# Designed miniproteins, single chains, continued (4), part 90

Each design is a single chain, and the fold is of that chain. pLDDT is the mean over its residues in the fold that is shown.

## One batch from the design tools (miniprotein)

Design m15121
Fold by ESMFold2-Fast:
Structure m15121 (fold): chain A 86 residues (1-86)
Amino acid sequence: KRSEYLRKALEAVRKGDPEKAGEYAYQAASLDPAVSEEDAKRIGELVKEGVEKGNAREGFQKAADIALEKGATDLARDFRGMAQAL
């Protein structure tokens, strides 16, 4: 289920849809028990801002850093992988 949200976030980035990219990143993050609701929202906003500025890679890198800081190691690796796929 998390992988579906991550795939949809990447597709939204490729279509130039910052709102959807942020929403799907937030959904993926919210499924991780180590990530609070507030942190999941922050992750979504960072991805959205990255897409809006034409720098989605940076948005996902910042999302990965927050996930790692909160102990969501697998989620952080997923976000880094997405940044590399862009």
Scores: mean pLDDT 86

Design m15122
Fold by ESMFold2-Fast:
Structure m15122 (fold): chain A 75 residues (1-75)
Amino acid sequence: ETVTQTKTGKYEAGDIVTFDFPAGYTATPEVKAVKDGKELPVASGIVQKTPTAYGVSVAFLESGEATVTVTAKKN
């Protein structure tokens, strides 16, 4: 089973969006940021919040309207 979380908005360089995953998901999520069908450069990292739950932080490297998609697989 795969869960996808999506956030759309207008972002500035240096903005950070966070996605939370509960217990039972693999800590190897796929992150994509897309603007007008083109991949937007982002930096991403995993932040473990509890022994079984984690967050994904996505930092924007340039400004623009974008859709960020984070996909995680259930254990």
Scores: mean pLDDT 76

Design m15123
Fold by ESMFold2-Fast:
Formats: sequence, C-alpha cells, structure tokens
Structure m15123 (fold): chain A 82 residues (1-82)
Amino acid sequence: MVKVEVEFPNGSVEEVELDNERAAEILEHAVLVLKEYASKLSEEQIEEVIKTIEEELRKAGASEEQIEKAVKVLKKLAEELK
C-alpha cells in the first residue's frame, strides 16, 4: 500500500491509502492541479476534474472504498482553496 498525504491550506493533513504507485501518482497530481487552479476554475469545472480523477483512479485499479476516500478529500481540498 502507498500513502498519499494531502495538505490543506489550514495546515491539516489527511492520508489516503492506495494499493499501487500509479493510483498514488494520479492522486498526487490531482492535488497539485487543484492547489494551482481551484481558485481560477468554476465549481462545475472542479467537479469535472474530480470526476475525471475518479475514473483514472478506477482504471488504475483503486478499490471503490479508496476512490470514495480520495474523492472526498479532493472535494474538501477544492472547497478550502476557493
């Protein structure tokens, strides 16, 4: 298992455990994209990005439980970055 640490603007950190390095890389890249662009994107565009990441995580072999946790963390991150 690979742990991805997601640091929020308030300094809190949440960990997401994934079964493989590809899924971890997808989540880490998603976090970087949201940190750079979330303030510049509409709510609809952010939802589309998160849905795309959900699909890529599923293709990478992440479990539904891992995907749900990752999506929840990404949604929380996007909300706090706006």
Scores: mean pLDDT 83

Design m15124
Fold by ESMFold2-Fast:
Structure m15124 (fold): chain A 58 residues (1-58)
Amino acid sequence: SLMTREEVKTRFTPLTGEGVNEFIKAVVDDKIFDLNEIKEKYGAIKSGLEESLMKKTI
């Protein structure tokens, strides 16, 4: 489905501001409009951020 930059930012906000900008660039600026691809991209970025945080806390 077609989504705007603001819709992607609001619906799939990552944990950090840098992650938000990277995700928006990857899915909106590169014209990825398939919702399943958007979900997979968001999940990958979010998981990477969570792993990074856990690794620093341990």
Scores: mean pLDDT 58

Design m15125
Fold by ESMFold2-Fast:
Structure m15125 (fold): chain A 80 residues (1-80)
Amino acid sequence: MEERRRLEEEVIRQAMEKYGLDEETVRANLEALYAGDVDRVLPEVLKLAIQGGDIRAIAASLRRVGEEFEQELEKRRKAL
């Protein structure tokens, strides 16, 4: 449990640094990945787009963050 939270914190940090996303946005994307609930992510993407972001670029960034989280989680599971 705590090890998973530690993995999430590290992935969030890397995603924020690599993709320039806010921690809240990254966490929302990760939660959506856990549940597969697009409806939870879509309102956040729209908020960012209204604030001057490109919807397509933001959506692509969220998708990349999701892929990065999955890769890091799998990598660490194999390392354990």
Scores: mean pLDDT 58

Design m15126
Fold by ESMFold2-Fast:
Structure m15126 (fold): chain A 63 residues (1-63)
Amino acid sequence: SSELQRRIDRLRAEAKARLQREVRDFVDRNPDASLDEIGLKHQELAERARRELDEEVARLLAE
């Protein structure tokens, strides 16, 4: 449904915003980190964010 799609889009946008904040926080705390180290941290955080988002979406679908 259109309403369900909007709710999912909202959750995705919020998850993306949280991920961006966490990556920026990591960079700010580790100014000497290499691009490779930043990339690995981003991947780790993104994987966690995806799992959390999948769980939230599953809860919506289980209504």
Scores: mean pLDDT 87

Design m15127
Fold by ESMFold2-Fast:
Structure m15127 (fold): chain A 61 residues (1-61)
Amino acid sequence: GREVDADALLTDDEVARAYAEEIAKIWNDPDKETVDRLAKSIRAVVANGRQHVAELRAAAA
């Protein structure tokens, strides 16, 4: 877990974990192992998506 000390932005890993937990809630019984695998996959997508969105925003500005 995060410490209380100021982290103003969530890491890609924390964002991916939160999304994995929300997806797991849709399933009947979310297993920790399944959530961990989802978090790893989502983290890669989040990192790539963040870069892609930044490029789109730069092009639109």
Scores: mean pLDDT 67

Design m15128
Fold by ESMFold2-Fast:
Structure m15128 (fold): chain A 80 residues (1-80)
Amino acid sequence: SAMNDAVLDKLVALVRRELPEVAPDLTPEGIARLKAWVSTLSEEQLLADLRTAAEGTRDGSPELRRFGAILEEVAAEMEA
């Protein structure tokens, strides 16, 4: 959906800004695959998946916890 595509675009932009060390791994083909996958999800499923993924980062490395914070920010904006 257009909403899920916008959510993924925001997530990619935030990761590139806040985690520049992983930016080279965000290839155009990888992003296209992620967009194809999120387009199969409802907005409710994407929101739940983002929240679950963020919770999974809680006890990880500092970089993984920063990624979890980005996931939570994007999820919170979906509910606003």
Scores: mean pLDDT 79

Design m15129
Fold by ESMFold2-Fast:
Structure m15129 (fold): chain A 81 residues (1-81)
Amino acid sequence: RLPSDEEIRKLLESNGLSEEDKEKLLEAQRLLRQQDSMSPAEQEEALARLEEIRATEPPGSRLHRTLTIMIELWRRYRAQR
């Protein structure tokens, strides 16, 4: 199941993430929602951003888990084309 924007916001608030990290995650979420209207370059860039942010988070954190789900959904969506 997809984490909703509200669910993500709650996770970000609970984790005490920086405003910069919150903005990056929200930007990535917006890009994910606009996937069908994105250029291939924008889709690759959005995926790379999610992976980069995830790599800076410790394994097992709420943010790491949320980003992993989003990345997997992005990849599965593209694979179904």
Scores: mean pLDDT 68

Design m15130
Fold by ESMFold2-Fast:
Structure m15130 (fold): chain A 85 residues (1-85)
Amino acid sequence: SVVELTIETASEEETQQFLAALAQEVARLDNVVRIEASGTTIKVVLEGPASDARRAAEEMLRRAEAQTGKKPVSVTLEERPAVLP
């Protein structure tokens, strides 16, 4: 399965702070496929069993909040089937 974490921030400055924190977490995880940022929106795509990917996404978000000292305006977690190679 694939889990998409969508983070909405209050400003582009907060987006940049969250993106930097999330990039550090991506280096520690082996199940992150993609990270994208546009304006005040950040999307992180994780692979694996849905429960594991969701847990990793929640932990990543928690660490980013701790590192930045900021909370996002909204967070969405969406599960979708992975396309088999």
Scores: mean pLDDT 78

Design m15131
Fold by ESMFold2-Fast:
Structure m15131 (fold): chain A 88 residues (1-88)
Amino acid sequence: MIEELVERALAGDEAAREEITELLSRAGLADAATVDAVVEAYRENRDNPIVVEQMRLGLIALLAEARGDEKLAEEYKKRLEELRRKLA
């Protein structure tokens, strides 16, 4: 559900992007400008699989937190942290 929503938004689905923006804004976790910046960074770095994965994992974690799914949020935060650790 959340994962599919993020994948659609990053692929250019404006309705999915608007839904993510609404959910994050309502939870006080991000505004429209922040979501726009993440999607733009994803598009600019589409050919960089590591950057793409970092953006995807981070956005899924935030969206899970916004929906109160603490378990899913922790799972994706851990994956993001693990990826960052391997790149250091």
Scores: mean pLDDT 77

Design m15132
Fold by ESMFold2-Fast:
Structure m15132 (fold): chain A 79 residues (1-79)
Amino acid sequence: SAAEQELFNRAGEYMERYVIAVARGEELSEEEREEMVRALEEVAKLYEELAAKEKDKSKKLAYEIVAKLYRGIAEAVRK
């Protein structure tokens, strides 16, 4: 959906901001980190829901992998 595409775009923008901040040696504010983590966790949740509903084993595994990836990025941003 358009809302899902907007969520993915926002998560991507936050990941780019995180990389730029790290490259520049800049500390992200607590507010920025919390907002980034929320967006990344929302994307992870979407893929977790897709995996839960999926009956095709290969697609289910793909969704689970993507969900774990976004969860992992969120944990990295939080630290």
Scores: mean pLDDT 83

Design m15133
Fold by ESMFold2-Fast:
Structure m15133 (fold): chain A 57 residues (1-57)
Amino acid sequence: SAAARAAALRAEAARLTEEGRELNVKAQEDRSYSPEAAAKYQQAADLLAQARRLEAE
């Protein structure tokens, strides 16, 4: 179902957000981790947008 697919996307987005948080902590000591953290947050945002589109159907 669309609801089950949206739930799976939200779960993956939560995982990516957690990875981004961990990279952002590392970025406090090594700025080279900042782009990687940003990429994880962007991926999570894209998945959440996909989940919202599925929920709107």
Scores: mean pLDDT 86

Design m15134
Fold by ESMFold2-Fast:
Structure m15134 (fold): chain A 93 residues (1-93)
Amino acid sequence: MTPEEVRKKANELIAKAVSHLNQAKKDIENYKKTGNQSYKDRAKKHIEEAEKYLKELESLDFSGLSPDFVETYKKAIEVLKKNIEKLKKELEA
């Protein structure tokens, strides 16, 4: 991939992961209110999808990017990891 293609792909993967985590948060909240297993199952699936996009993001070669872009994507990866772990804990509680 070119550096431009890497940036575009990284941005798309981050957006998809964030979208799935937002859906998981909504489903966890609905599960807490209703006790309905379907919301818990949906939240679990959204977390799994976010993990897939995170893994793909981590597999990208950032070596051709400027240091500023590398730091931006490292920070985004760290934030996504923390949010995934937080939602997993909330789902198990």
Scores: mean pLDDT 88

Design m15135
Fold by ESMFold2-Fast:
Structure m15135 (fold): chain A 81 residues (1-81)
Amino acid sequence: MSIVERALRLARTADPETAALLISAAAEYQYYKPFLSPEEAEEVERLLERMVEAAEAGDREALRKHFEELRELLLKSAAKP
């Protein structure tokens, strides 16, 4: 099972805020994936894995932190010349 699939399954039983963050992260990763190098894609998947771990632990601060890190990495990758 991919980390994207794991995040989306967890979102189905999560609270609305956690679900929104997991769904947004998964959707943004899928959208930006063609602009990512293999190394950048691995880093994004590691951040998504950290978000899943934080969500399972109920750590809202860690979840938000990793979501912001994931978004920054995606936006930086999309801004390449």
Scores: mean pLDDT 82

Design m15136
Fold by ESMFold2-Fast:
Structure m15136 (fold): chain A 92 residues (1-92)
Amino acid sequence: LKLTLEFHYPSGAVDIVSKTFPNLEEARKFFREAVEVALEAGVESITVTIESPSRQTTLELAKAVTEIGQEFGLEVSVVSEERTKLVLELRV
């Protein structure tokens, strides 16, 4: 399970973090912590790429990402959806 986060700031700066996780819970925890830090730093949008050989795992993490985004008041949209790769955009 791989999660890639692209943090886009109003300054035009872009930070990219990519990390592989053994399970959904670790990925969800990492995403929540990363979003909190990015929001405090004034992020404008976050592009989330979820990659897993399991479509079920990809969809479950996408749901978790969407729920966490909504908790932080972010607008969530699906950019692209493939069997093993899903891309979401979260906007402030």
Scores: mean pLDDT 84

Design m15137
Fold by ESMFold2-Fast:
Structure m15137 (fold): chain A 98 residues (1-98)
Amino acid sequence: MEEVQKAIEEAAKEISEKMKEALGEEGEKVSEEVNKLFKEAQENPEKAIEYIGKAEDYAFKALGRGAAKDPSVEEKALEAIRYTAELSKKVIELIKKS
């Protein structure tokens, strides 16, 4: 479904930008894995929700580690967690409606 595929691409891009804002260079590596998992969701519609869930979990763990290692990252990490959760939820809801 073209609408779902576009939503996954847009969510992956937004989440990647938030990871880079929060974690800098480490965020670039995290965004590579998140993009890989979202691509798997596009290629495997039957398991799309599972792959999006894995991407969300991976991002949350990376943001949590970043905040624990450097308290100055905490505010941006919390914002990135919130946006990741909101975007993942929006995509999952769209998949469920399709």
Scores: mean pLDDT 81

Design m15138
Fold by ESMFold2-Fast:
Structure m15138 (fold): chain A 56 residues (1-56)
Amino acid sequence: MTIEEAVEAALAMVRSGMPAAAASQMAVTEGKEGGLDPEEVQRALAAAGLPAQPAG
C-alpha cells in the first residue's frame, strides 16, 4: 500500500458516509499494516483536508 492509496481509501470512505475521523483512523491503521509510517499517512490525510490523529 502507498500513502496515496491510504488517502484515496479514506476519501472513498468519507464519500460513502463514514465520519472523517473514522475514515482517517482506518487509513492510518491499514497504512501501518502495509508498512507505512503512521505520521506520513497522517500528514497526507491532513493535506487532503481530513482530520489527522497523533501517532500515539
Scores: mean pLDDT 77

Design m15139
Fold by ESMFold2-Fast:
Structure m15139 (fold): chain A 115 residues (1-115)
Amino acid sequence: SEAIKQLEKALEYLDKAIKLAEQNPSVPQEVIELLRDAKAQVGMALAALQEGRTDLALQHLEQAARLLSQALRLARQSNAPEELIKQIENALKYVLEAIELLDPERARQLEKELS
């Protein structure tokens, strides 16, 4: 499914973000923990989608988007490297695109919440 492909891309960007954050001692530990928690939520959403449990997947993806939005805000506030910020932005973009594919109304409400 297209939503699964978007989430696989989100996981690739999350893995890159986590590695970059771990290699930079000026990045707050909270950013790393938020990225790891977001990755866990995306993984749970993928498992739910593979079982046809779309509403459960959406709950996990909404939580992943909130965690990524918080990580992005903290990374920007801590003047994290531009490449790290870019990887987090890409991960969030693909999570939001997956939510839009699954439920456009829930995507609209979430984007309003995160702005």
Scores: mean pLDDT 92

Design m15140
Fold by ESMFold2-Fast:
Structure m15140 (fold): chain A 86 residues (1-86)
Amino acid sequence: ADREALLRAAERVRELAAATPDPREREIGLAMAEFLEAAAEGVEALRAFLESRGVSASEAEVEAIHAELPGLARETLAALEEARKA
């Protein structure tokens, strides 16, 4: 469930990024999708992703982020569905 929520959120963010005419929004969306995809692979993948982006975090901090991300992914999916209404 958690991995699937992260991957679904990443896919939706990539779709939104691809649909936006704003290059800045596209870049931010793609980075967010990559972050969620790394989290879906596991704590070690998330740690490696954060380090590759110059983010310094302890193992405990990465574990805490990984534990919170599925909930955030579900919130993001809900927010993206609301944003598509207009």
Scores: mean pLDDT 78

Design m15141
Fold by ESMFold2-Fast:
Structure m15141 (fold): chain A 56 residues (1-56)
Amino acid sequence: ADVEAAVVAEVRRLAAGEFDPDVLIADLAARFGVSADTVRAAIRRVGEEVDAARAA
């Protein structure tokens, strides 16, 4: 199972709402058993994908 892909998918689903980023990062890191840095990287990747799609 690709845990990183699951984290990215969850970030995409949650991107429609307003959240405290630090609380969200801690929750997802605990839930998926990954580091906070992994969650931060997933958030950045989703943001970059959205920005690239808008620019194209």
Scores: mean pLDDT 73

Design m15142
Fold by ESMFold2-Fast:
Structure m15142 (fold): chain A 89 residues (1-89)
Amino acid sequence: SLEEFLKKAEKIEELAKEVVKLAKDPATPEEKRKEVHEILGKAIQEAKEPFENKDYETAFKILAEGVIKAAEVLEREDLVKRARELKEE
């Protein structure tokens, strides 16, 4: 349902904010920052069609996969695990 999607989306958005904060850290190489930005932007774009078709499960999995990949770029295994747990819920 849309309601269940929104509840899960809040949790993944919270993780995405942590990923973005790390990418903006001065210690993070510019190349990794650009890659994170590209990964998250692509995930948002790819999630639009499933969301518009009311395929909320697919839309959520695309967003979660984007956060997983971005966290992997930043080498944060803790964030990767949290995002994977949300995706498999």
Scores: mean pLDDT 84

Design m15143
Fold by ESMFold2-Fast:
Structure m15143 (fold): chain A 97 residues (1-97)
Amino acid sequence: MNKIIIKSDASREELEKAAQILNDTGAAKAEVKDDGTLIVETPLTVEQLKKIAENLNSYGLGKAEIKEDGTLILEVDKEGFGYVVQRLELLGLPPGV
């Protein structure tokens, strides 16, 4: 699975709720660190992560960078955070579940 590191202006409560949704649905494995960073392990491909990064940068919802190891690093506002969580939920779920 590929890793996503999310830094956001979202509150700790909002980060924990997003992590819970991703874990409960099985769309991804998510953990909130003590520094308020959300770490997500996702079944999404590097190509899907690149598309998310391009969309975030193009819409001005934040800054997105993909490292050589396939790790996506996101610095997003509250709107960008909501967009990312929604995409992880929709794309991470198996078809037909």
Scores: mean pLDDT 79

Design m15144
Fold by ESMFold2-Fast:
Structure m15144 (fold): chain A 96 residues (1-96)
Amino acid sequence: DEAQLEQALANLKSPDPKVRSQAVRTLGDIAMTSPDEAVRRRAADALIKALKDPDPEVKKEALVSLGRVGMFVATEEDEARRRIAGELLRAVFDSI
């Protein structure tokens, strides 16, 4: 839901890496399950940005979440989801 997205986006800006790691997991769930394509895209974009986080645990959670999103969207017959999957794979490669 959009309210959950906004809260997770706010939590990604927390100085506490544990709060940011939890926000990353929430964003992963939103990117996979939200019925709204724009909400899913915003969540996926935030996960891609989280790959650049200075905390290694937050980066790990972002990589895992993006991997799960990539697997899920690759099974969907949706052009926007396929585009997002391509961006996620590129971001994952850049994070390694």
Scores: mean pLDDT 75

Design m15145
Fold by ESMFold2-Fast:
Structure m15145 (fold): chain A 80 residues (1-80)
Amino acid sequence: SSIREELLKNLFKATIGGTATLLEHIRRTRTLTPEQQAQADAIIAEGQAVINDDSLSVDEIAEKLNEISAREDALLASLR
């Protein structure tokens, strides 16, 4: 793999990891409904699976980042 591709994989995985950090902060600072808690758990678990999968291409990680970001945005939009 090119150095550029490996750096992009690492950057995308770091961004996905940031989603987990944000959601844990939200749990600490806000009361979530059981449904919002389940959504946060699912997003964190999906992100962790992507981070731990060394077989994924740059494009596959980018697509997963887009999916995770969309789900995070939907959860954040549900907060008051």
Scores: mean pLDDT 85

Design m15146
Fold by ESMFold2-Fast:
Structure m15146 (fold): chain A 85 residues (1-85)
Amino acid sequence: SFQERLEELKRRLEEGLERFEAGDDSAVTEILETISQAAYLFSQEGRDALAQELLKMRDEFAQAVAAGDYDKAAELAREAIELIG
């Protein structure tokens, strides 16, 4: 169901954030992919405003990582988790 898929994506994003905060650089790709999958799922349910906000957060997360601002990147990932529910 939609709810079960959202719960799985939220769990994956929470686990990705934990690995990212532990210094696992491979978590960057997983976080980006998980946010994209959540945005796609919301778009499929007609929740386009939420999908667009998640994609914006994904892009801002990528920019923060590229700038070496890991505290800001972690905060953006937490905001994405909250937005997913």
Scores: mean pLDDT 89

Design m15147
Fold by ESMFold2-Fast:
Structure m15147 (fold): chain A 85 residues (1-85)
Amino acid sequence: SKKIIRVKNPNEKTRPFLTNGEADKLYDEVKKFKPDIAIDEGTGTGEVSEILRKAGVPEVISIDRSETSLEQASKRSGVKNTKKT
């Protein structure tokens, strides 16, 4: 069976980005867990989706309510599978 995780930027309501420490922690945890699929809920700028791809997740699904946010996310390396909610 496939290992699926759902992740969300804990700061999305106050700031659209992760600190370096938050990004490093996410990277290490995901790399250790080795999920087959990761769903980035409320991807915004696509930073979380980029970290998930760099951590070696084969399939990353970036979702957001805003088409403008998804267009910005698509400019990041590895953010290719986007879905509007």
Scores: mean pLDDT 70

Design m15148
Fold by ESMFold2-Fast:
Structure m15148 (fold): chain A 94 residues (1-94)
Amino acid sequence: MTIEDYTKVIMTYLAYEAGKISKEFLEKVIEEIYNIDLSKLDEEEREKKIREIVYESLKFVAENGDEKAFERLTKMKKMLEEGAPKSELLELIK
């Protein structure tokens, strides 16, 4: 996995926590990046796995993050604070 992959997970999670995207979309992004099937897990196990993956992504970016990663995260936080629409958030996540 790349810094871009971990940054995408974090940005998607931030948008989900802000209530701007669905849990299903967050799960899809994680499944694509980690090549796992979350649908095989019970609801409680899925929540735990998502939190674990988000934590791992945060740790990786904290240790290895470049200027681009930090700029994207800062932009996402600003867009969420300004109440940007879902469409604009999704463009940044890509």
Scores: mean pLDDT 84

Design m15149
Fold by ESMFold2-Fast:
Structure m15149 (fold): chain A 78 residues (1-78)
Amino acid sequence: REAERKRAFEEIEELEREAKRAINQHRYDEAIRLYEELKEKVREMERKGLISKEEAERRIRVADGNIEFARILKESRE
C-alpha cells in the first residue's frame, strides 16, 4: 500500500508541476485542465483508501483555488 500511495502522490506532484509551468507560460486553459486531473486523482486516492476524506477535501479545495487563480489570470488577458 505504501508503494501505491507513494506513486499516487508522485503523480499529483507531477500534475502540480505541469500546471504551474502552464500558468508561467500563460497556458491557462491547460493549467485548469491539469488541476482538474489532479482533483480526479485525489478522488481516486480517497476511493482506494490511500487518503482520508478530510485530506481529499482539503487537497481539492487547494486545487479549486488554483483553478480560480488561473481563471482570473486568463480573464485579465495579461
Scores: mean pLDDT 83

Design m15150
Fold by ESMFold2-Fast:
Order: C-alpha cells, then sequence, then structure tokens
Structure m15150 (fold): chain A 100 residues (1-100)
C-alpha cells in the first residue's frame, strides 16, 4: 500500500470508528452496522481509484447522513456526525493536494 493510500485509509477508518461509537452511544446499533458497511465499500473504491478519494468520501458522507435520517437519529447526533465527516473530507482534500 502506498503512503498516500495508507493515510487516506487511516482518515476513513478513524471517521468510521467515531461515527459508529456515536451511533452505538445513541442506541442505534443497526445504523452503526450500516455505516461500517458503507465505509468498507468506500475503502474498496478508494483502493481501486485513489484519485477519486474526495469524491468517494463525499458520497460516503451523503449516504451516512441518509442512514441517520432514516433511523430517526437525534439532531445533536446528526450534527456531531456531520462535523466528523466534514473534518475527514477536509483531511483527505489536504492529502490529495499534497499528491499533485
Amino acid sequence: MSPFQKEVEKVLLTAMARIVSLLDAAGLPEAAARVAELASQAMKEILENPEKAVEVMEEFGRRVLEVMREAGAPEDVIARIEAVLREAIRKIKEIMEKQK
């Protein structure tokens, strides 16, 4: 695995772990499991097309927020998850910019 792919993977896995923890704490274990599945799909896409890491992460973020709304997650939980996703996307954009 390239150093670039390893850094992107670390950001995605860290974001996933935080989101899953927040959902489990909120009593939404099925939503947490769904997010883990979406993260696995996103990681596969990033490994196949590393140049699309930002696009894949933005799509992952959209799908996670849809899962939250469908599960009836509290607004404060959704806001925390949105903050985690924004920070992860920001970090991946910084990694991608260094890869030019």
Scores: mean pLDDT 84

Design m15151
Fold by ESMFold2-Fast:
Structure m15151 (fold): chain A 120 residues (1-120)
Amino acid sequence: MLHPSVREVMVEGGKRVVDALDAGASPAEVLALLEELARRLVEEARKHKLSPAEVVEVFEGWLSLLTLAASEHGGLSPEEAARARALVDEIVRRALELGVDPARAEELRAEAYAEIDRLS
């Protein structure tokens, strides 16, 4: 189970993304919110010394928000898809630093890339 502070960041970040989508925010604006959320989640994971399994759970949650946002906008443009892949690469790099097994981190990248490709 995630630390309460990490869960709070995920819940509040998710709410900000959903509220922005409901307000008609552009894909670029929503992607910026997802970038900020990813950064905050990495810092909270370090601060609370999350286990590798909890780090995976957090980033799978983040990916689900990216998928939701892209689906609501009718998919990703090539530029948005490239930016989303760059965010996934950053998240995978941070997951490795936080002790996630390289094979599991690569599975996260592959799953995220497949989802981005489906939305492009």
Scores: mean pLDDT 82

Design m15152
Fold by ESMFold2-Fast:
Structure m15152 (fold): chain A 99 residues (1-99)
Amino acid sequence: MAAEEAKRKAVKEKLKAYLKENLEKVLKEIEEEYKKSEGVEKEIIGLLIESVTTSEEELPELLERIRELARKAGLDEGSIESLVTLAEALWEASKELKK
């Protein structure tokens, strides 16, 4: 019943492990992409950056905004879920590294 959720969780855990060792580098790369991007892509990247500092209570709303913007940008559901998974992994990695 939860095969897709289990797969998503596995991908998130692998991303989180990588991000815990490379968070500063990944954030700098995302920030550089943000400066070069325009329109809806810039908004999505901005939300990915914001996920690092977002509270646990505000995270669900931020993830929903990413889904909405990605859908408006014409991304398929697989790509949308990949972006959401990346945002969650960034938040969890940042939280685990912040004391």
Scores: mean pLDDT 80

Design m15153
Fold by ESMFold2-Fast:
Structure m15153 (fold): chain A 94 residues (1-94)
Amino acid sequence: MIRPRNEAERLVAVLELIRRGKSQREIAEELGLSESTVSRYIARLEYLTGLSRAELRALPESTLAAIRAAPDPIAYLRELGARNMAAMIREAVG
């Protein structure tokens, strides 16, 4: 695997490996990062998206492709989080 150069690329790479069912250790080995760094990126993904690790694993391939294609993947992840919050509010108002 090609090592990601910047933080946005690292976040996307961690998300791809979460979707493949990789453990924190396996992600660290594949990306050449420490397990603590991977843990921080997973926490950041959860924070940005409002999704749990289990929900991140369940993300459709189309969503991952859209994140990868985005000019700013971090901004795209925040927008995904905003959409998830809006959906929760609509369900709560039902």
Scores: mean pLDDT 75

Design m15154
Fold by ESMFold2-Fast:
Structure m15154 (fold): chain A 91 residues (1-91)
Amino acid sequence: SELEKKIKELQDQTDKAIQEKKYDEASKLELEISKLYAELAKTNPDKAENYAAMSAGYTEASKKLSQGKSREAATSYTSTVLRGIGDALDK
């Protein structure tokens, strides 16, 4: 879908910003990704829990990157996404 392609493009830009230690840019990009996942959660009931978990993870990561806590943000995102994917796969 168009939204999924946009998310992947923003994820690539976020990774690049983090690698370059541009944490404020990465924070803004993650907030945008969070909004797109929230939109996917509303339009895809079958995968709503997984998309909602990803949205929450990106919101938390964005907040922590903005506070200069890039390592904590990465850990939070990974934990949220892995838990969401694991739960979706078990169901």
Scores: mean pLDDT 73

